# Designed miniproteins, single chains, continued (3), part 34

Each design is a single chain, and the fold is of that chain. pLDDT is the mean over its residues in the fold that is shown.

## One batch from the design tools (miniprotein)

Design m9157
Fold by ESMFold2-Fast:
Structure m9157 (fold): chain A 80 residues (1-80)
Amino acid sequence: SREEQLLKLADKVMELLEKLREELLKILSQEEVDKVMEETKEKLAEIVEKGIENKESVEETLKKIEELVKEKLAEAKAKA
């Protein structure tokens, strides 16, 4: 069901955000990590909203979220 697919998406997103936070804490201060996490969550919400509006698959939406997380980690490493 769509509900089951959305629940699986939510679980995967939570795992990705937790892993991102742990990686960022290795190279940034707590304050900088909180800022990056806030910006990431805002962009993630936009990806989900656009995915719903455009009737994208859960898999397509998740792939875009994975790319966002990779981009944010790479940006943080470049500044460190």
Scores: mean pLDDT 82

Design m9158
Fold by ESMFold2-Fast:
Structure m9158 (fold): chain A 92 residues (1-92)
Amino acid sequence: MRYRARVYDIDGNLLVETPWTEDPDRVLEAVREGLEKAKALGKDVFISVSVDGTEEEKRRLAERLQAIAEELGYETKVVIVDDSILALVKLK
């Protein structure tokens, strides 16, 4: 399994990205970092995670991503499309 995260603010500025990694925790750490940076700026966030893995692994990663966003005070809309987890994350 391989993962890559890219976290953008709503204006399209890249906040955080990872290299391709086999460690899902590195992706979730990058997502948290990007969300914390955006929260400090009062900005909504777009997240794209590329996943070379099973549908179950994609779903579990999406659930963990959503939990981090909610913990940080964001509303999250998450969709899984092919090998991508896409999230629109709006500050509450």
Scores: mean pLDDT 85

Design m9159
Fold by ESMFold2-Fast:
Structure m9159 (fold): chain A 82 residues (1-82)
Amino acid sequence: SAMDYVKQGVKYAQQGNYQQAVDKFLQGLDIAPDDKGVRDTIAGVVRTMPGAGQVIRELAPQVGKGVLTPTQLLRRMLDRLR
């Protein structure tokens, strides 16, 4: 079920519907926050979205200090891309 939401998000991102893609990715993370396959699939798509490079640069210091977990990092990236 979590991966079904992630797959829907991938399709929306491919269509340029980034707000709908973000909403589906957040739904997938809410169901399976610790699933590496879910996180890796979302992260791979998010990195290709407009504005992702800037968001990653802004969040990198928090990741380096151990303030954000991988799941928390993805949630913050998704929130900023809305």
Scores: mean pLDDT 80

Design m9160
Fold by ESMFold2-Fast:
Structure m9160 (fold): chain A 68 residues (1-68)
Amino acid sequence: MTIEVKWSDGETRKFEVLKKLSDYAYEAKDEQTGEIILLGLDRENNLASVVEGPDEYLGLSGKIVKES
């Protein structure tokens, strides 16, 4: 399973979902960097935010483009 997010910086990144903790939280790996992050998901607004991860990911949020 993968999730694609368009961040507030305009970049679109694809993540491999390693663990679905709930419908509102995924442990995921950035396919480009290999870094592991915790994504918080706002299903009503179709948004994703980085809750936990390396410092460069903290504070990133964006629109969910695709889940597959």
Scores: mean pLDDT 83

Design m9161
Fold by ESMFold2-Fast:
Structure m9161 (fold): chain A 79 residues (1-79)
Amino acid sequence: MEALRSFEEEIEKKKKEAESLGAEEAVKLYDEMKKLGIEALRAYEAGDSEKYDELTKKFKELKEKADELIEKAKKEKES
């Protein structure tokens, strides 16, 4: 489960950054990403390539949205 451990650590770090910025929406997205990542890993282990691709696509969309919210929060703090 090395990949899952590394993934969870990265998401937790990003979630803490979002919390420190008061970006509640981003915090929720990181929680969702963690759940999707676990589901994607399970699909990969089960050999379900279609489900893995679907879940990783959703994960990437949430990551992009979360990153945008973090950048927005940082920009507002700079003002």
Scores: mean pLDDT 78

Design m9162
Fold by ESMFold2-Fast:
Structure m9162 (fold): chain A 80 residues (1-80)
Amino acid sequence: SQADSLLREAQALGLRPGFGDTFSLASAIILVGQALELQGRKDDAERLYELAGKTLNGEIPSSEAIDEAERISGIKLPRP
């Protein structure tokens, strides 16, 4: 139930094209990571936390960050 709540929150975070919502994307990735951690997927969660940090630092484009987060988690995220 708590993991499901975090996943719903992550999916509710909308990306706004042209608005530079890098923070919203990173927040969604962190919420997915927290949900995976609650499900016992700690290694996948750590990879998502690292990805969120790279996203915030501009080290990875948003589209690539979304693709990588979906690959790690198996959970579909909102796209810009």
Scores: mean pLDDT 75

Design m9163
Fold by ESMFold2-Fast:
Structure m9163 (fold): chain A 74 residues (1-74)
Amino acid sequence: SAADRAAARAEMRALAEAAQAELDALKSQGASIDELNAVVQRFMNEAARLARRYGLSLEELVAMLAEIAAELRA
């Protein structure tokens, strides 16, 4: 439903914002590429689990992540 898609997007955005905040904090501390990659991998695993819970296809997940990334950069 539209409500379920909106809920999935809100939860996905919260995950993305949390991951971005953690990445920004690590970058300010001079963290290694491996440490940054660990945050990205954890985010992708959480995003995939959320997508499965809401029944999102891979294409829908990729589109949603692209939209959220554009919003966070604006």
Scores: mean pLDDT 88

Design m9164
Fold by ESMFold2-Fast:
Structure m9164 (fold): chain A 64 residues (1-64)
Amino acid sequence: AKRPGVVTNADTQQGKALKPFAERSGATVTVEPDATPEALLEAQIAARKNPGATIVAKKGKVTV
């Protein structure tokens, strides 16, 4: 099924920063409250490289 790009916790500062990357790639990105700046950068790269993937960013770790 076709899905638009989605960011969980989009109302947070981190979620707002990831929203354009998720929308462009169609990826679903989940941002945990304890996600580090490094994990957010990895999530942006993962969303761009893996269109339509589910990506989870949390403290010090990104899962695709």
Scores: mean pLDDT 66

Design m9165
Fold by ESMFold2-Fast:
Structure m9165 (fold): chain A 66 residues (1-66)
Amino acid sequence: DEKVEELFKQLDADGDGVISLEEIEEALSTLKLNTYLAMLALLADKDKDGKVTLEEFKELLKERNL
């Protein structure tokens, strides 16, 4: 739970509770983020607008039992 929120904060540079697709791609290179978790964050973007909220991210992880 806390680890998921900490990971989200590392991706959310603006601190507005939203991660952009570009931030996720940068984090893969910079933070050596787990590719699986980054892929799940991309899949959480239901609107396909390149933005993922913390709520969407947590919901996806809950469905996947992560």
Scores: mean pLDDT 63

Design m9166
Fold by ESMFold2-Fast:
Structure m9166 (fold): chain A 95 residues (1-95)
Amino acid sequence: DELKKERERLIASSYTARSIAEAGRSAAELILERVEKKQEEEVKKVEEEGGDTEKAKEEAEKKIEEARKKAEEDKKLSEETKELSEKKREELLAE
C-alpha cells in the first residue's frame, strides 16, 4: 500500500523536524550566552585601556538586548516547530 509507505516516510520526517527544533532552541541559548560573555569582556578591555567605559557599557547593553530579543524569537519558532511536528505525527499515526 503506497499510502502506508508514504505515511511512514512522513512520520520519519516529523521526528527529524523535532530534533532540528530542539537543537535550534539549545543553539539560541548558547548564542545569547556567548554574546553576553563577549560583551562583558569588551567592556573590561575598554576599562583596562582607560577608554570611555560608559559608552562601552551602553553599546554592550544594546547588543545584549538585540541578542536576547533574537534568542526569544528563535526559541518561539523552535517550540512552534516542535508542536507542529508532534501534532502531524499524531495525525499520521491515527491513519
Scores: mean pLDDT 75

Design m9167
Fold by ESMFold2-Fast:
Structure m9167 (fold): chain A 61 residues (1-61)
Amino acid sequence: SHMDQAQIQALRDHKATVQHGADLFVGQLRAQGDEAGAAELERRTQEDLDALDRQIQELES
């Protein structure tokens, strides 16, 4: 439906924002020598992105 397409686009935009923010913070953590914090943030970010991808796939079905 038209509403599903609008929601899919909003989720894609949200995914891009989450990825961009995470990339910046991971870079900052690594610059500070916090490799463990960077790895944990990457893991949590991937879980969030996977959840958003599942929502997008459900709406595309």
Scores: mean pLDDT 87

Design m9168
Fold by ESMFold2-Fast:
Structure m9168 (fold): chain A 70 residues (1-70)
Amino acid sequence: APAVTEDVEVELPVAFLEAATGVAVTSREQAAEALRRLLTALMPGAEVEVTEVTEFDADRVVAVVRVVRP
């Protein structure tokens, strides 16, 4: 069967993302990695890609995440 692809915008506090994943979030790259880890843990078997980090500051991250499920 063809994979189902969904694009989701997520906004999370940096402190929550760090606590949930154990990843230090000091850059957009680390924010993307932390989001990928969190969402992969919540959806085992899905392919998760952070396509864009649209906003990043000390308090929050806003990103578009692509989720592919079989």
Scores: mean pLDDT 80

Design m9169
Fold by ESMFold2-Fast:
Structure m9169 (fold): chain A 73 residues (1-73)
Amino acid sequence: SEAAYEKGREYAAKADEAAAKGDFEAAHKYGSEAVKYGLETGDATRGTALALAGIGAALEAGIRAGKKMPSIK
């Protein structure tokens, strides 16, 4: 699933770019897609690394978004 790995890398890059722009909703969305494609990679090493990168981006975005809307539980 080389195509899944490349698609995941594309989404991880988009998540990082969105987070850098302060678009934490888009960063969380793209980070989640990177995790999905990481899991579809079928390569334990590459898939896990990509999934962890996506999770990290999504969590960072969620934490920053939460600080803007602290009443969200």
Scores: mean pLDDT 66

Design m9170
Fold by ESMFold2-Fast:
Structure m9170 (fold): chain A 80 residues (1-80)
Amino acid sequence: KEELIKELAERLTEALLNRDLKGLHKVAKEMVKKGFSDEDIRKIAELVAERLEARGLPPVSPDSLFESLKNIMEKVKQEE
């Protein structure tokens, strides 16, 4: 599970850096299918924020990323 969280955070970071909406939705869909809890989503948001800052982007609040991820996951659920 910890390894999966790390892999998903890395994939999300790359999708955000490349403005890859399709990649973003694919990761969100996988998170929904795996039944990720709010705790898991928050952990991913923290890792993504850390990775974005390490890549020289302005600091992004993990809380803001958490809300964005939950919003994307909700949209993915509605598409099913």
Scores: mean pLDDT 78

Design m9171
Fold by ESMFold2-Fast:
Structure m9171 (fold): chain A 76 residues (1-76)
Amino acid sequence: SPLLEELEKLKKEAEELAKKAIGEAKERAEKLVEQLDEVLKNPELLESLSEEEQQKLLEHVRGLLKKLKELAEEEK
């Protein structure tokens, strides 16, 4: 599943950010990892999403991760 593969990649990026970040960025990155873990536990529900819904989900997660990376740089 392209959606599952991309979400797993985004989770790995969030995990890497959580390891390197401090303060609020670390806490929020760890929370994002937990949220992605929960979503990935129900692959059947993810596969039921339309192509448009899948794209919106990926864009939302990518946007959150980008903002967290920016916050991590600001907190240095």
Scores: mean pLDDT 83

Design m9172
Fold by ESMFold2-Fast:
Structure m9172 (fold): chain A 87 residues (1-87)
Amino acid sequence: SREQAEQQLETFKQLIEDEILKPAEEAAKKGDKDTVEELLKQLKLAEPVVQGMAQMFRDMGYPELAEELLALYEEAIKKLEELLKKL
């Protein structure tokens, strides 16, 4: 159960890095503001899913994993917002 929760968190982290953060960084290098804005919108639309997964971790007795998940999500939002400010 804990190992499964940790694997779920790692999968989420990899998904955010590969589908959101890396594409946003590459788009920003090219001056492609529209792509960074679209990726930020997609990330924000995932908020209910992220909150649901955090609640699942808390319900399983792993509030620390819920906190790590929410911190990763918030950091990703802030990173994309920072990229947009430089464009």
Scores: mean pLDDT 88

Design m9173
Fold by ESMFold2-Fast:
Structure m9173 (fold): chain A 110 residues (1-110)
Amino acid sequence: MEEAVELFEKARQLVEKAAKMARDLGHDEIAQALETAASLFEAAVELLKKGAPYDDVIAALRGAIDSLERAIELAKKVPEYGDELIKTFNEALELVRKALELVEQHKAAA
């Protein structure tokens, strides 16, 4: 699970950076969705460290994925956002999906 925690921390850093950029550009709804995703990544890491049931971790990660996907859809409708920011969102989403797969594998092995 150390690998999953590392992936969550990398995703959180990318999402926090993107959220700040969204706020600086005045896209508050996108920033809110990214901040929600970052908060859910932190919750997932905390649950893993506490030895909480994997279902609780999976639920937090699913929420983070939903918030990231919403941010990406909102960003696609804003011409000023550009491909580079959407690429950052997709990179964060890929990291979270990999972390979720690791958590699901550990649950299946239990």
Scores: mean pLDDT 78

Design m9174
Fold by ESMFold2-Fast:
Structure m9174 (fold): chain A 67 residues (1-67)
Amino acid sequence: MSMADELVEGAKRLLELAKTDPSKATEAAKQAESLYNLTKGSSNPKLQEAARLAEEALKEAKKKGGG
């Protein structure tokens, strides 16, 4: 599996954690922010997908965390 595929799967897992496990929302938010910052400037479509999923995970975690 390529690094880009691993980053997409990582972002999907972070989004799932942000939606399903509020106790891990803070950790998921930190990891999602790091992943988003690594991928947001890429012209690679898979890395763009990872950035989009990471941004969604970060927003979801903030929405659930309220702080």
Scores: mean pLDDT 77

Design m9175
Fold by ESMFold2-Fast:
Structure m9175 (fold): chain A 77 residues (1-77)
Amino acid sequence: ASFDAEIIEVNRLSDIVVIDKGTKDGVKVGHKVRITSGDKSIEGEVKSTDAANNLARVEVPKGTVKKGEKVHVEILK
């Protein structure tokens, strides 16, 4: 599965970012994801989901994405 998302929060202390897609979009804890923005492609792992707000927290390499960035997310299974 793949979808477009926005990076709504970046926490550099924990290497975690928040995307505006979650369980309703097929996102599950433990999923590996590929995040693409322009010419940049990075891999991450879903660490938690918030079903009430339909959000997911994804661990990514430090400094790879910015708050407000529009990205394409592909779920790797």
Scores: mean pLDDT 79

Design m9176
Fold by ESMFold2-Fast:
Structure m9176 (fold): chain A 80 residues (1-80)
Amino acid sequence: MEEEAEERAEELAEPALEEVRELYPELSEEQLEELRRLLREAAKHALLAEAALAAGDEEKAKEYHAKAGAAQARAAALIA
């Protein structure tokens, strides 16, 4: 499950990164790599939260949702 979520998260992060590169050409390669990592982390935890909800594990879903939100906030701070 986690490994599958990580692989899927990478696929979701790539298109988002391409769009960010086009919108924010002033971002350094270092900032783009950090953003990629944060977007991947956010997507991974969001997918795990959905899987936990589908399995009826509301407690785990809540934890994963919180982690996804934290990664999302960090990603937003990088481009703000």
Scores: mean pLDDT 79

Design m9177
Fold by ESMFold2-Fast:
Formats: structure tokens, C-alpha cells, sequence
Structure m9177 (fold): chain A 100 residues (1-100)
């Protein structure tokens, strides 16, 4: 269900935030990439099972949750920002594919 996918994403974000708090700068970029891959796996499952309207809502909610997490962790490094932008682009592609 929509709620089950959202709870999986929230749990993934909380685990990511805890790992980031103890990570060095070099480790942070790798953690962001790992987080992105795991998030996209959940998003792909969600796209297969949810309606187009639910996918649009899901994509918006997870984007907001990621932005909130970045702000909470004070992630301002350009390489991290670029990795997150690429993640948002991949999420947008999944939404477009479901709506087409």
C-alpha cells in the first residue's frame, strides 16, 4: 500500500541520518549514493504497485522528506547536492514513465 512504501522510506531516511551523524566528509558522499540506490529500489517497487496518482503523491512526499533530512544534517557540500539532484531526476523519470 501507499502507507507501507512511505513507512519504508521514512525508516530508510532515519537510518541514513544516524549514519551521516558519525560519518567523515568522504564517507558522507558514499552514504548519499548508497541511500539513493536503496530509495530508488523502493520507488521502483512503488511505481509497479501504486496508481499513477499515488506515485505522484509518493514522489512529492519523499522529495520533501529528503529536503528536510538534508537541512537537518546541514548538507551543503556541492558534490552531495549534485548527487541528491540526480536522485530527484531519477524519481521524476519514474513518475513520467508511470503517467505515460
Amino acid sequence: SYEEYLERVKKLIEEFKERMKTASRDEQLELVKEFGKELLDIAREAVETLSPEEVVKFAKEIKNLIIDAMNELNLTDPEIIEAVKKLFDEIAKLVEEKRA
Scores: mean pLDDT 84

Design m9178
Fold by ESMFold2-Fast:
Structure m9178 (fold): chain A 87 residues (1-87)
Amino acid sequence: SKEEILKEVEELVKKAVELLEKDKEKALEYLQRARDLILANLDGSPAQRAILTLVQLTIHELKKGLLSKEDMETMYKEILKYAKEAR
């Protein structure tokens, strides 16, 4: 269901936040899984597109070494906001 998918995306992003300083490579893998899950389940809603954009931006910045833990936590909060709106 859409709710189960949104909850899994939230959990994958949360795990990426927790791993960012301990295992950047695993953090990237969790973000990529979240991206792929959203892409497989696109409904065209503005909220779902916002979540996809935020996840893709986070992946891009993490690969460039530009992402702080504070940035990641801010992105996670924004994803939670859009996930609530998408419900």
Scores: mean pLDDT 83

Design m9179
Fold by ESMFold2-Fast:
Structure m9179 (fold): chain A 67 residues (1-67)
Amino acid sequence: MSEKEQKVLSLLRESLSTLSKEEVIELTKDTAKSLGLELPEGFETLSKEEAIDKFLELVLKKVEQLK
């Protein structure tokens, strides 16, 4: 992962931390749907921090697929 990608992810994580848990979960679901990825069962029961981590994982996977 490039230094620029790490900086973008850090800024995105900071921005997501200002959102509610419900907003993070909805955004993650929409992103997974757009990428054709299946979210784990009980994803909605995750903490806000875990939901943010999952969202960033999906973003990283998409970026890696473009290389």
Scores: mean pLDDT 75

Design m9180
Fold by ESMFold2-Fast:
Structure m9180 (fold): chain A 98 residues (1-98)
Amino acid sequence: EVSPYKEFTIVVEAETPEDAERAAEVAKKVGERLGKVIKEVSVDGNTLTVKAYTEEAAITLLEELIAFGADTGKVRIKSASGKRAQELAEQWRRFAAA
């Protein structure tokens, strides 16, 4: 069930706080391109949390963060909310583990 206040949250774990900050910059750039789709980008130590207003924005953010993680080897998707976002994160986790 979709609440009027529902948001889509992506949590990324980085190797270092500096890597989390770089991932946050990737998320901010995605938000700048897509307009009013990102509610919040926050970094706490090695953890990046991004909150999006729509599942489509969350999917785009996940794709960009997955690509950044694949390129650098320094960040991993820890969790994502939303059915499609969770499926994408799980597919990437299985692919990266192979």
Scores: mean pLDDT 75

Design m9181
Fold by ESMFold2-Fast:
Structure m9181 (fold): chain A 85 residues (1-85)
Amino acid sequence: KKEELIEKAVELFRELASKIPTLTDEQIDALVEAVREALEKYGPDPQVIARAAREKAQELGLSDITANAVAIAAVYALTKAEKEL
């Protein structure tokens, strides 16, 4: 149900974020936590999830290009999780 979607989306997001060469493991953990929290509080809203990921990336001092890549990865992970469930 809802918990299965959140876990699947977070797992896929972690996998995609790990492919971004400028991200450290600590930054990936922080981004994954922000996306999980947004999904738990607001549900599967791509706009909200993208904003949460981008805002966390900015808080971590990441470039606009990296923040946008992270936001895109988060939305893609969510849509892929929805299709696989």
Scores: mean pLDDT 84

Design m9182
Fold by ESMFold2-Fast:
Structure m9182 (fold): chain A 100 residues (1-100)
Amino acid sequence: SARDRRHLLGSARGRRAIAEEGIAYLEELKKKHADDPELVALAEEAIRLYREILELEERLIQAVKDGAPLEEVEALEREIDRLVAEANRLIREIKRKLAE
């Protein structure tokens, strides 16, 4: 429905904004902790995942606009959820390391 489509597009745009903010935060973290190779590596992996999330969110937005089958939209959402969970795991590791 038009309401469901609007909700899905809003959610995708919101998650894209969060991923963009996450990348900006992690790039600054890399600059502040350039002498910590483990922290830099974790930040680079998290940035890579956020960039993949951004690409999939754009694909999701386009799929919804093009009226793609529900199965295709749901498959994109599941892949985004998987990458978000992995990014959140890395952010928790980074936060633990910063607390040391």
Scores: mean pLDDT 87

Design m9183
Fold by ESMFold2-Fast:
Structure m9183 (fold): chain A 88 residues (1-88)
Amino acid sequence: SELIELAEEMAKNSTAEELAKLAPKMQELPEEDVLLITLLAQVSLVLGKKAEEIYKDKELVREWVERLYEEGALTPESVEKVERLLER
C-alpha cells in the first residue's frame, strides 16, 4: 500500500518542495520498488487514473512496461525487475 500511496503523491504533487518530502521515503526502498512507484505515477498521469486502480490491473501494468520498453524509456533489466515484483 505504501508503494501505491507514494506513486499517487508523485502523480499529484510535482513541485520541487513536494518531491523533496518524498525523497527520504524513496531512499528506504529497494530500487525495484522505486522503479514501480515511478512507473505507476507516470502511467497515472498519462491515463488520468489512480495509481491504485492501475496497480490492481497487472495486465495493464505489463502492457505499459512493454510499451515504455519499446519507446526506449526502460532497460531490459528494469523490465525484469518490475515483472518480478508484479508476480509477487
Scores: mean pLDDT 72

Design m9184
Fold by ESMFold2-Fast:
Structure m9184 (fold): chain A 69 residues (1-69)
Amino acid sequence: MSELKKIEEEIEKLKKEKEEFEKEMEERLANTDDEIDRGVLEVERAVQLLVFKKELEKLEKKKKEILEK
């Protein structure tokens, strides 16, 4: 159904954005030798990964509600 397809497309887009973010953060960490700067990047990564997790959980819940109707 079109509503289900839209949610699946949003989930796929978010997963791609998460993968691109993780790749960018790995490259930034690889190029950062300072322990303080590395610590800041690790915190930023952890916070953003929690945001992605929360958004994915919301979309997965909506998908489940549509499938269980």
Scores: mean pLDDT 81

Design m9185
Fold by ESMFold2-Fast:
Order: structure tokens, then sequence, then C-alpha cells
Structure m9185 (fold): chain A 89 residues (1-89)
């Protein structure tokens, strides 16, 4: 289901964030993973990027992207995993 694909993408995102943090990756390093819903072929993409904040400190930006045509289904799935996404930000 889309909800399962989104949840899996969140777990992959956690792994990408942890990898970038452990490796002390350079600013601008990006890592991504894609999860495909086997029921309808919807692709959910997780992306982590090392950036600098306003104070010049390194942080990892965590984002999830999905098909905008399915925005309402994505919104419902997002609500179920919102706390996990906030932990990655």
Amino acid sequence: SLEDAYAEAVEKLKELVEELRKQNAPVGTRKSAEVTDPEDGTVVRAEAEVRLNKEGKRFVSARIFADPELEERIRKAREKVEQKLKELS
C-alpha cells in the first residue's frame, strides 16, 4: 500500500541520515532511496542532504517526495508517520 511504501521510505531516510552523520559527509552530499508501492506503482523517494544552517553549523536535511497526483493519499500516510519525519528534521 502507499502507506506501507511511505513508512518504508521513512525507515530508509533514517538510515541515510545516520550514514551521513557517521561518515561526517561533506556539505552538499546527497543520498536518496526509492520505494515503489507494488499495488499501484507509486514511487516514494527519500532524500538526505548535508547542509549548513545560518550559524555555519552542519545539519542533515531530510525530505520525502511522492507523486503529487496522489496528494490526498500521501497526506493520510504522512499523518501516520509525521512523528518519525519530525525526528529526522
Scores: mean pLDDT 74

Design m9186
Fold by ESMFold2-Fast:
Structure m9186 (fold): chain A 67 residues (1-67)
Amino acid sequence: MSEEQAEEVVKFAESLKKLSEEEKKKIRDLLLAGRGDAVAGLLSSLFSDEDFLKAAKYASEKFKEAE
């Protein structure tokens, strides 16, 4: 995915829960690397099940747009 798409995912995640700069950077880096499995694992550790599902759906849509 593009840097712009990764930034949109990070901003969406931040709208659900305030994230540290380190957490935002890690999410962005994993999205840019195409590591959907690692992104899912990280999001599940940072968010509640409900917020995780919202963030995971948003990220999944952006991954589909990148293909």
Scores: mean pLDDT 80

Design m9187
Fold by ESMFold2-Fast:
Structure m9187 (fold): chain A 60 residues (1-60)
Amino acid sequence: GGVQRYIQALENILKIDPKNGTAQRALDLLKQGNVAEAQGIIDSNGGLGGMVQDEVQKLQ
């Protein structure tokens, strides 16, 4: 499902930058089932949004 791909994408981003607090918060929200707030955080941060899209493409 889409949520699992976003979780994996954020985990991959955090392997590269473990201090990325925005990615960590988005991941925590997705694990809580709070998809709408996680998506809002990703969409409001263009750099993170681009990284998530790139990682999701690798996971299809």
Scores: mean pLDDT 81

Design m9188
Fold by ESMFold2-Fast:
Structure m9188 (fold): chain A 61 residues (1-61)
Amino acid sequence: MRPSLQELLDRIAREGTPEQQLRAMELVAEANERMAAATDPKERQSIVDELRRELERLLAE
């Protein structure tokens, strides 16, 4: 019940709808931009956790 980010992305790529795949790409791009700007480890962890939750919600729809 705790898939990795890679496992979630792989599932969306293989089994997701085109709309889910596009949304996942947008979420990853946004998270990467935020990660590049973040210098605080706590902030980086928050970004990763938020991305994971959003990908999980996307798959649940």
Scores: mean pLDDT 79

Design m9189
Fold by ESMFold2-Fast:
Structure m9189 (fold): chain A 87 residues (1-87)
Amino acid sequence: SIKQSYLTLLNFYEKVIKQHNLSNETKNLLSKAKKALNNNDQIDFIKYMTKLEKQLNKENVKITTIPDSVKTAYMAYLIEKAHLDNE
């Protein structure tokens, strides 16, 4: 299920945020992504996930090892993002 993949991805990012004690701005973006997912709003989910990834990069968080289960979830997210990205 795409929703299960998104939940797996959110749980992974939540662990990363907690482990690195990241900013309230980063935590707020995670919360917005969770809210969008709970509302079955795929467009807003991808929007906030994209902003979250950019924010993680700005805070110099490099994800060097991705578990296979999370990598599968991330690929599902990238496929959907590609379909919504019109720029």
Scores: mean pLDDT 79

Design m9190
Fold by ESMFold2-Fast:
Structure m9190 (fold): chain A 80 residues (1-80)
Amino acid sequence: AAAAREAVRQALVKAFNLAMKELTDEQIEQLILELSRASHLPLAERARVAVDGIEKLIPNPSPELQKALDELRAAADALA
């Protein structure tokens, strides 16, 4: 259980750091707002909100970011 939660947190940090390199300041503010609105949700659902938000803002992600988003989605699914 603890290992699954840490896997989601690590995947989320990795995906967010990669996404921030591809986003404008305005898009980063939009993503933070969406994540803030999801703060009441379980970690797995918050991770899915992060994936959806990043994919919406970056329709053509780099292969590295796409891999990170896929890993985050898999980690969230394994936690739930």
Scores: mean pLDDT 82

Design m9191
Fold by ESMFold2-Fast:
Structure m9191 (fold): chain A 74 residues (1-74)
Amino acid sequence: SVKEELLKKADELDQKGRELAKQNTEENRKQAIELGVKAGLLRIIVGVGNLAMTKSKVPEEEVQKWIEEVYKKL
């Protein structure tokens, strides 16, 4: 499902952030923070997308396109 794909991406971003943080440079810390913020925002988008699919009966493919547009703006 679209929401599972986003949650998987969020988990991958969190994992990359943890790997970058290991050396503890300022650049790596900034990148780790950005990845963590994006992961958190993806999890919020999952909630909104789920409501559109379950309450408004929006097709999953349309929700996926909307999510891609929102993600590009982040």
Scores: mean pLDDT 77

Design m9192
Fold by ESMFold2-Fast:
Structure m9192 (fold): chain A 59 residues (1-59)
Amino acid sequence: DERAREEVRRKARELGLDEEQIELLLANGVSVADLERLARSGRDPAVSGAILDEKAARA
């Protein structure tokens, strides 16, 4: 869904991620809900390693 991809880009930009990191998140299927969950859990959502680890655990 293009709308979901744009929401992820918007949220990631708000969190200070650059375009390369945003594309990496999209390639790994990270959603806005994933970013919000990581932010609420007290983790740094800008840390790509933590985000990728969460996606790997689900895969």
Scores: mean pLDDT 65

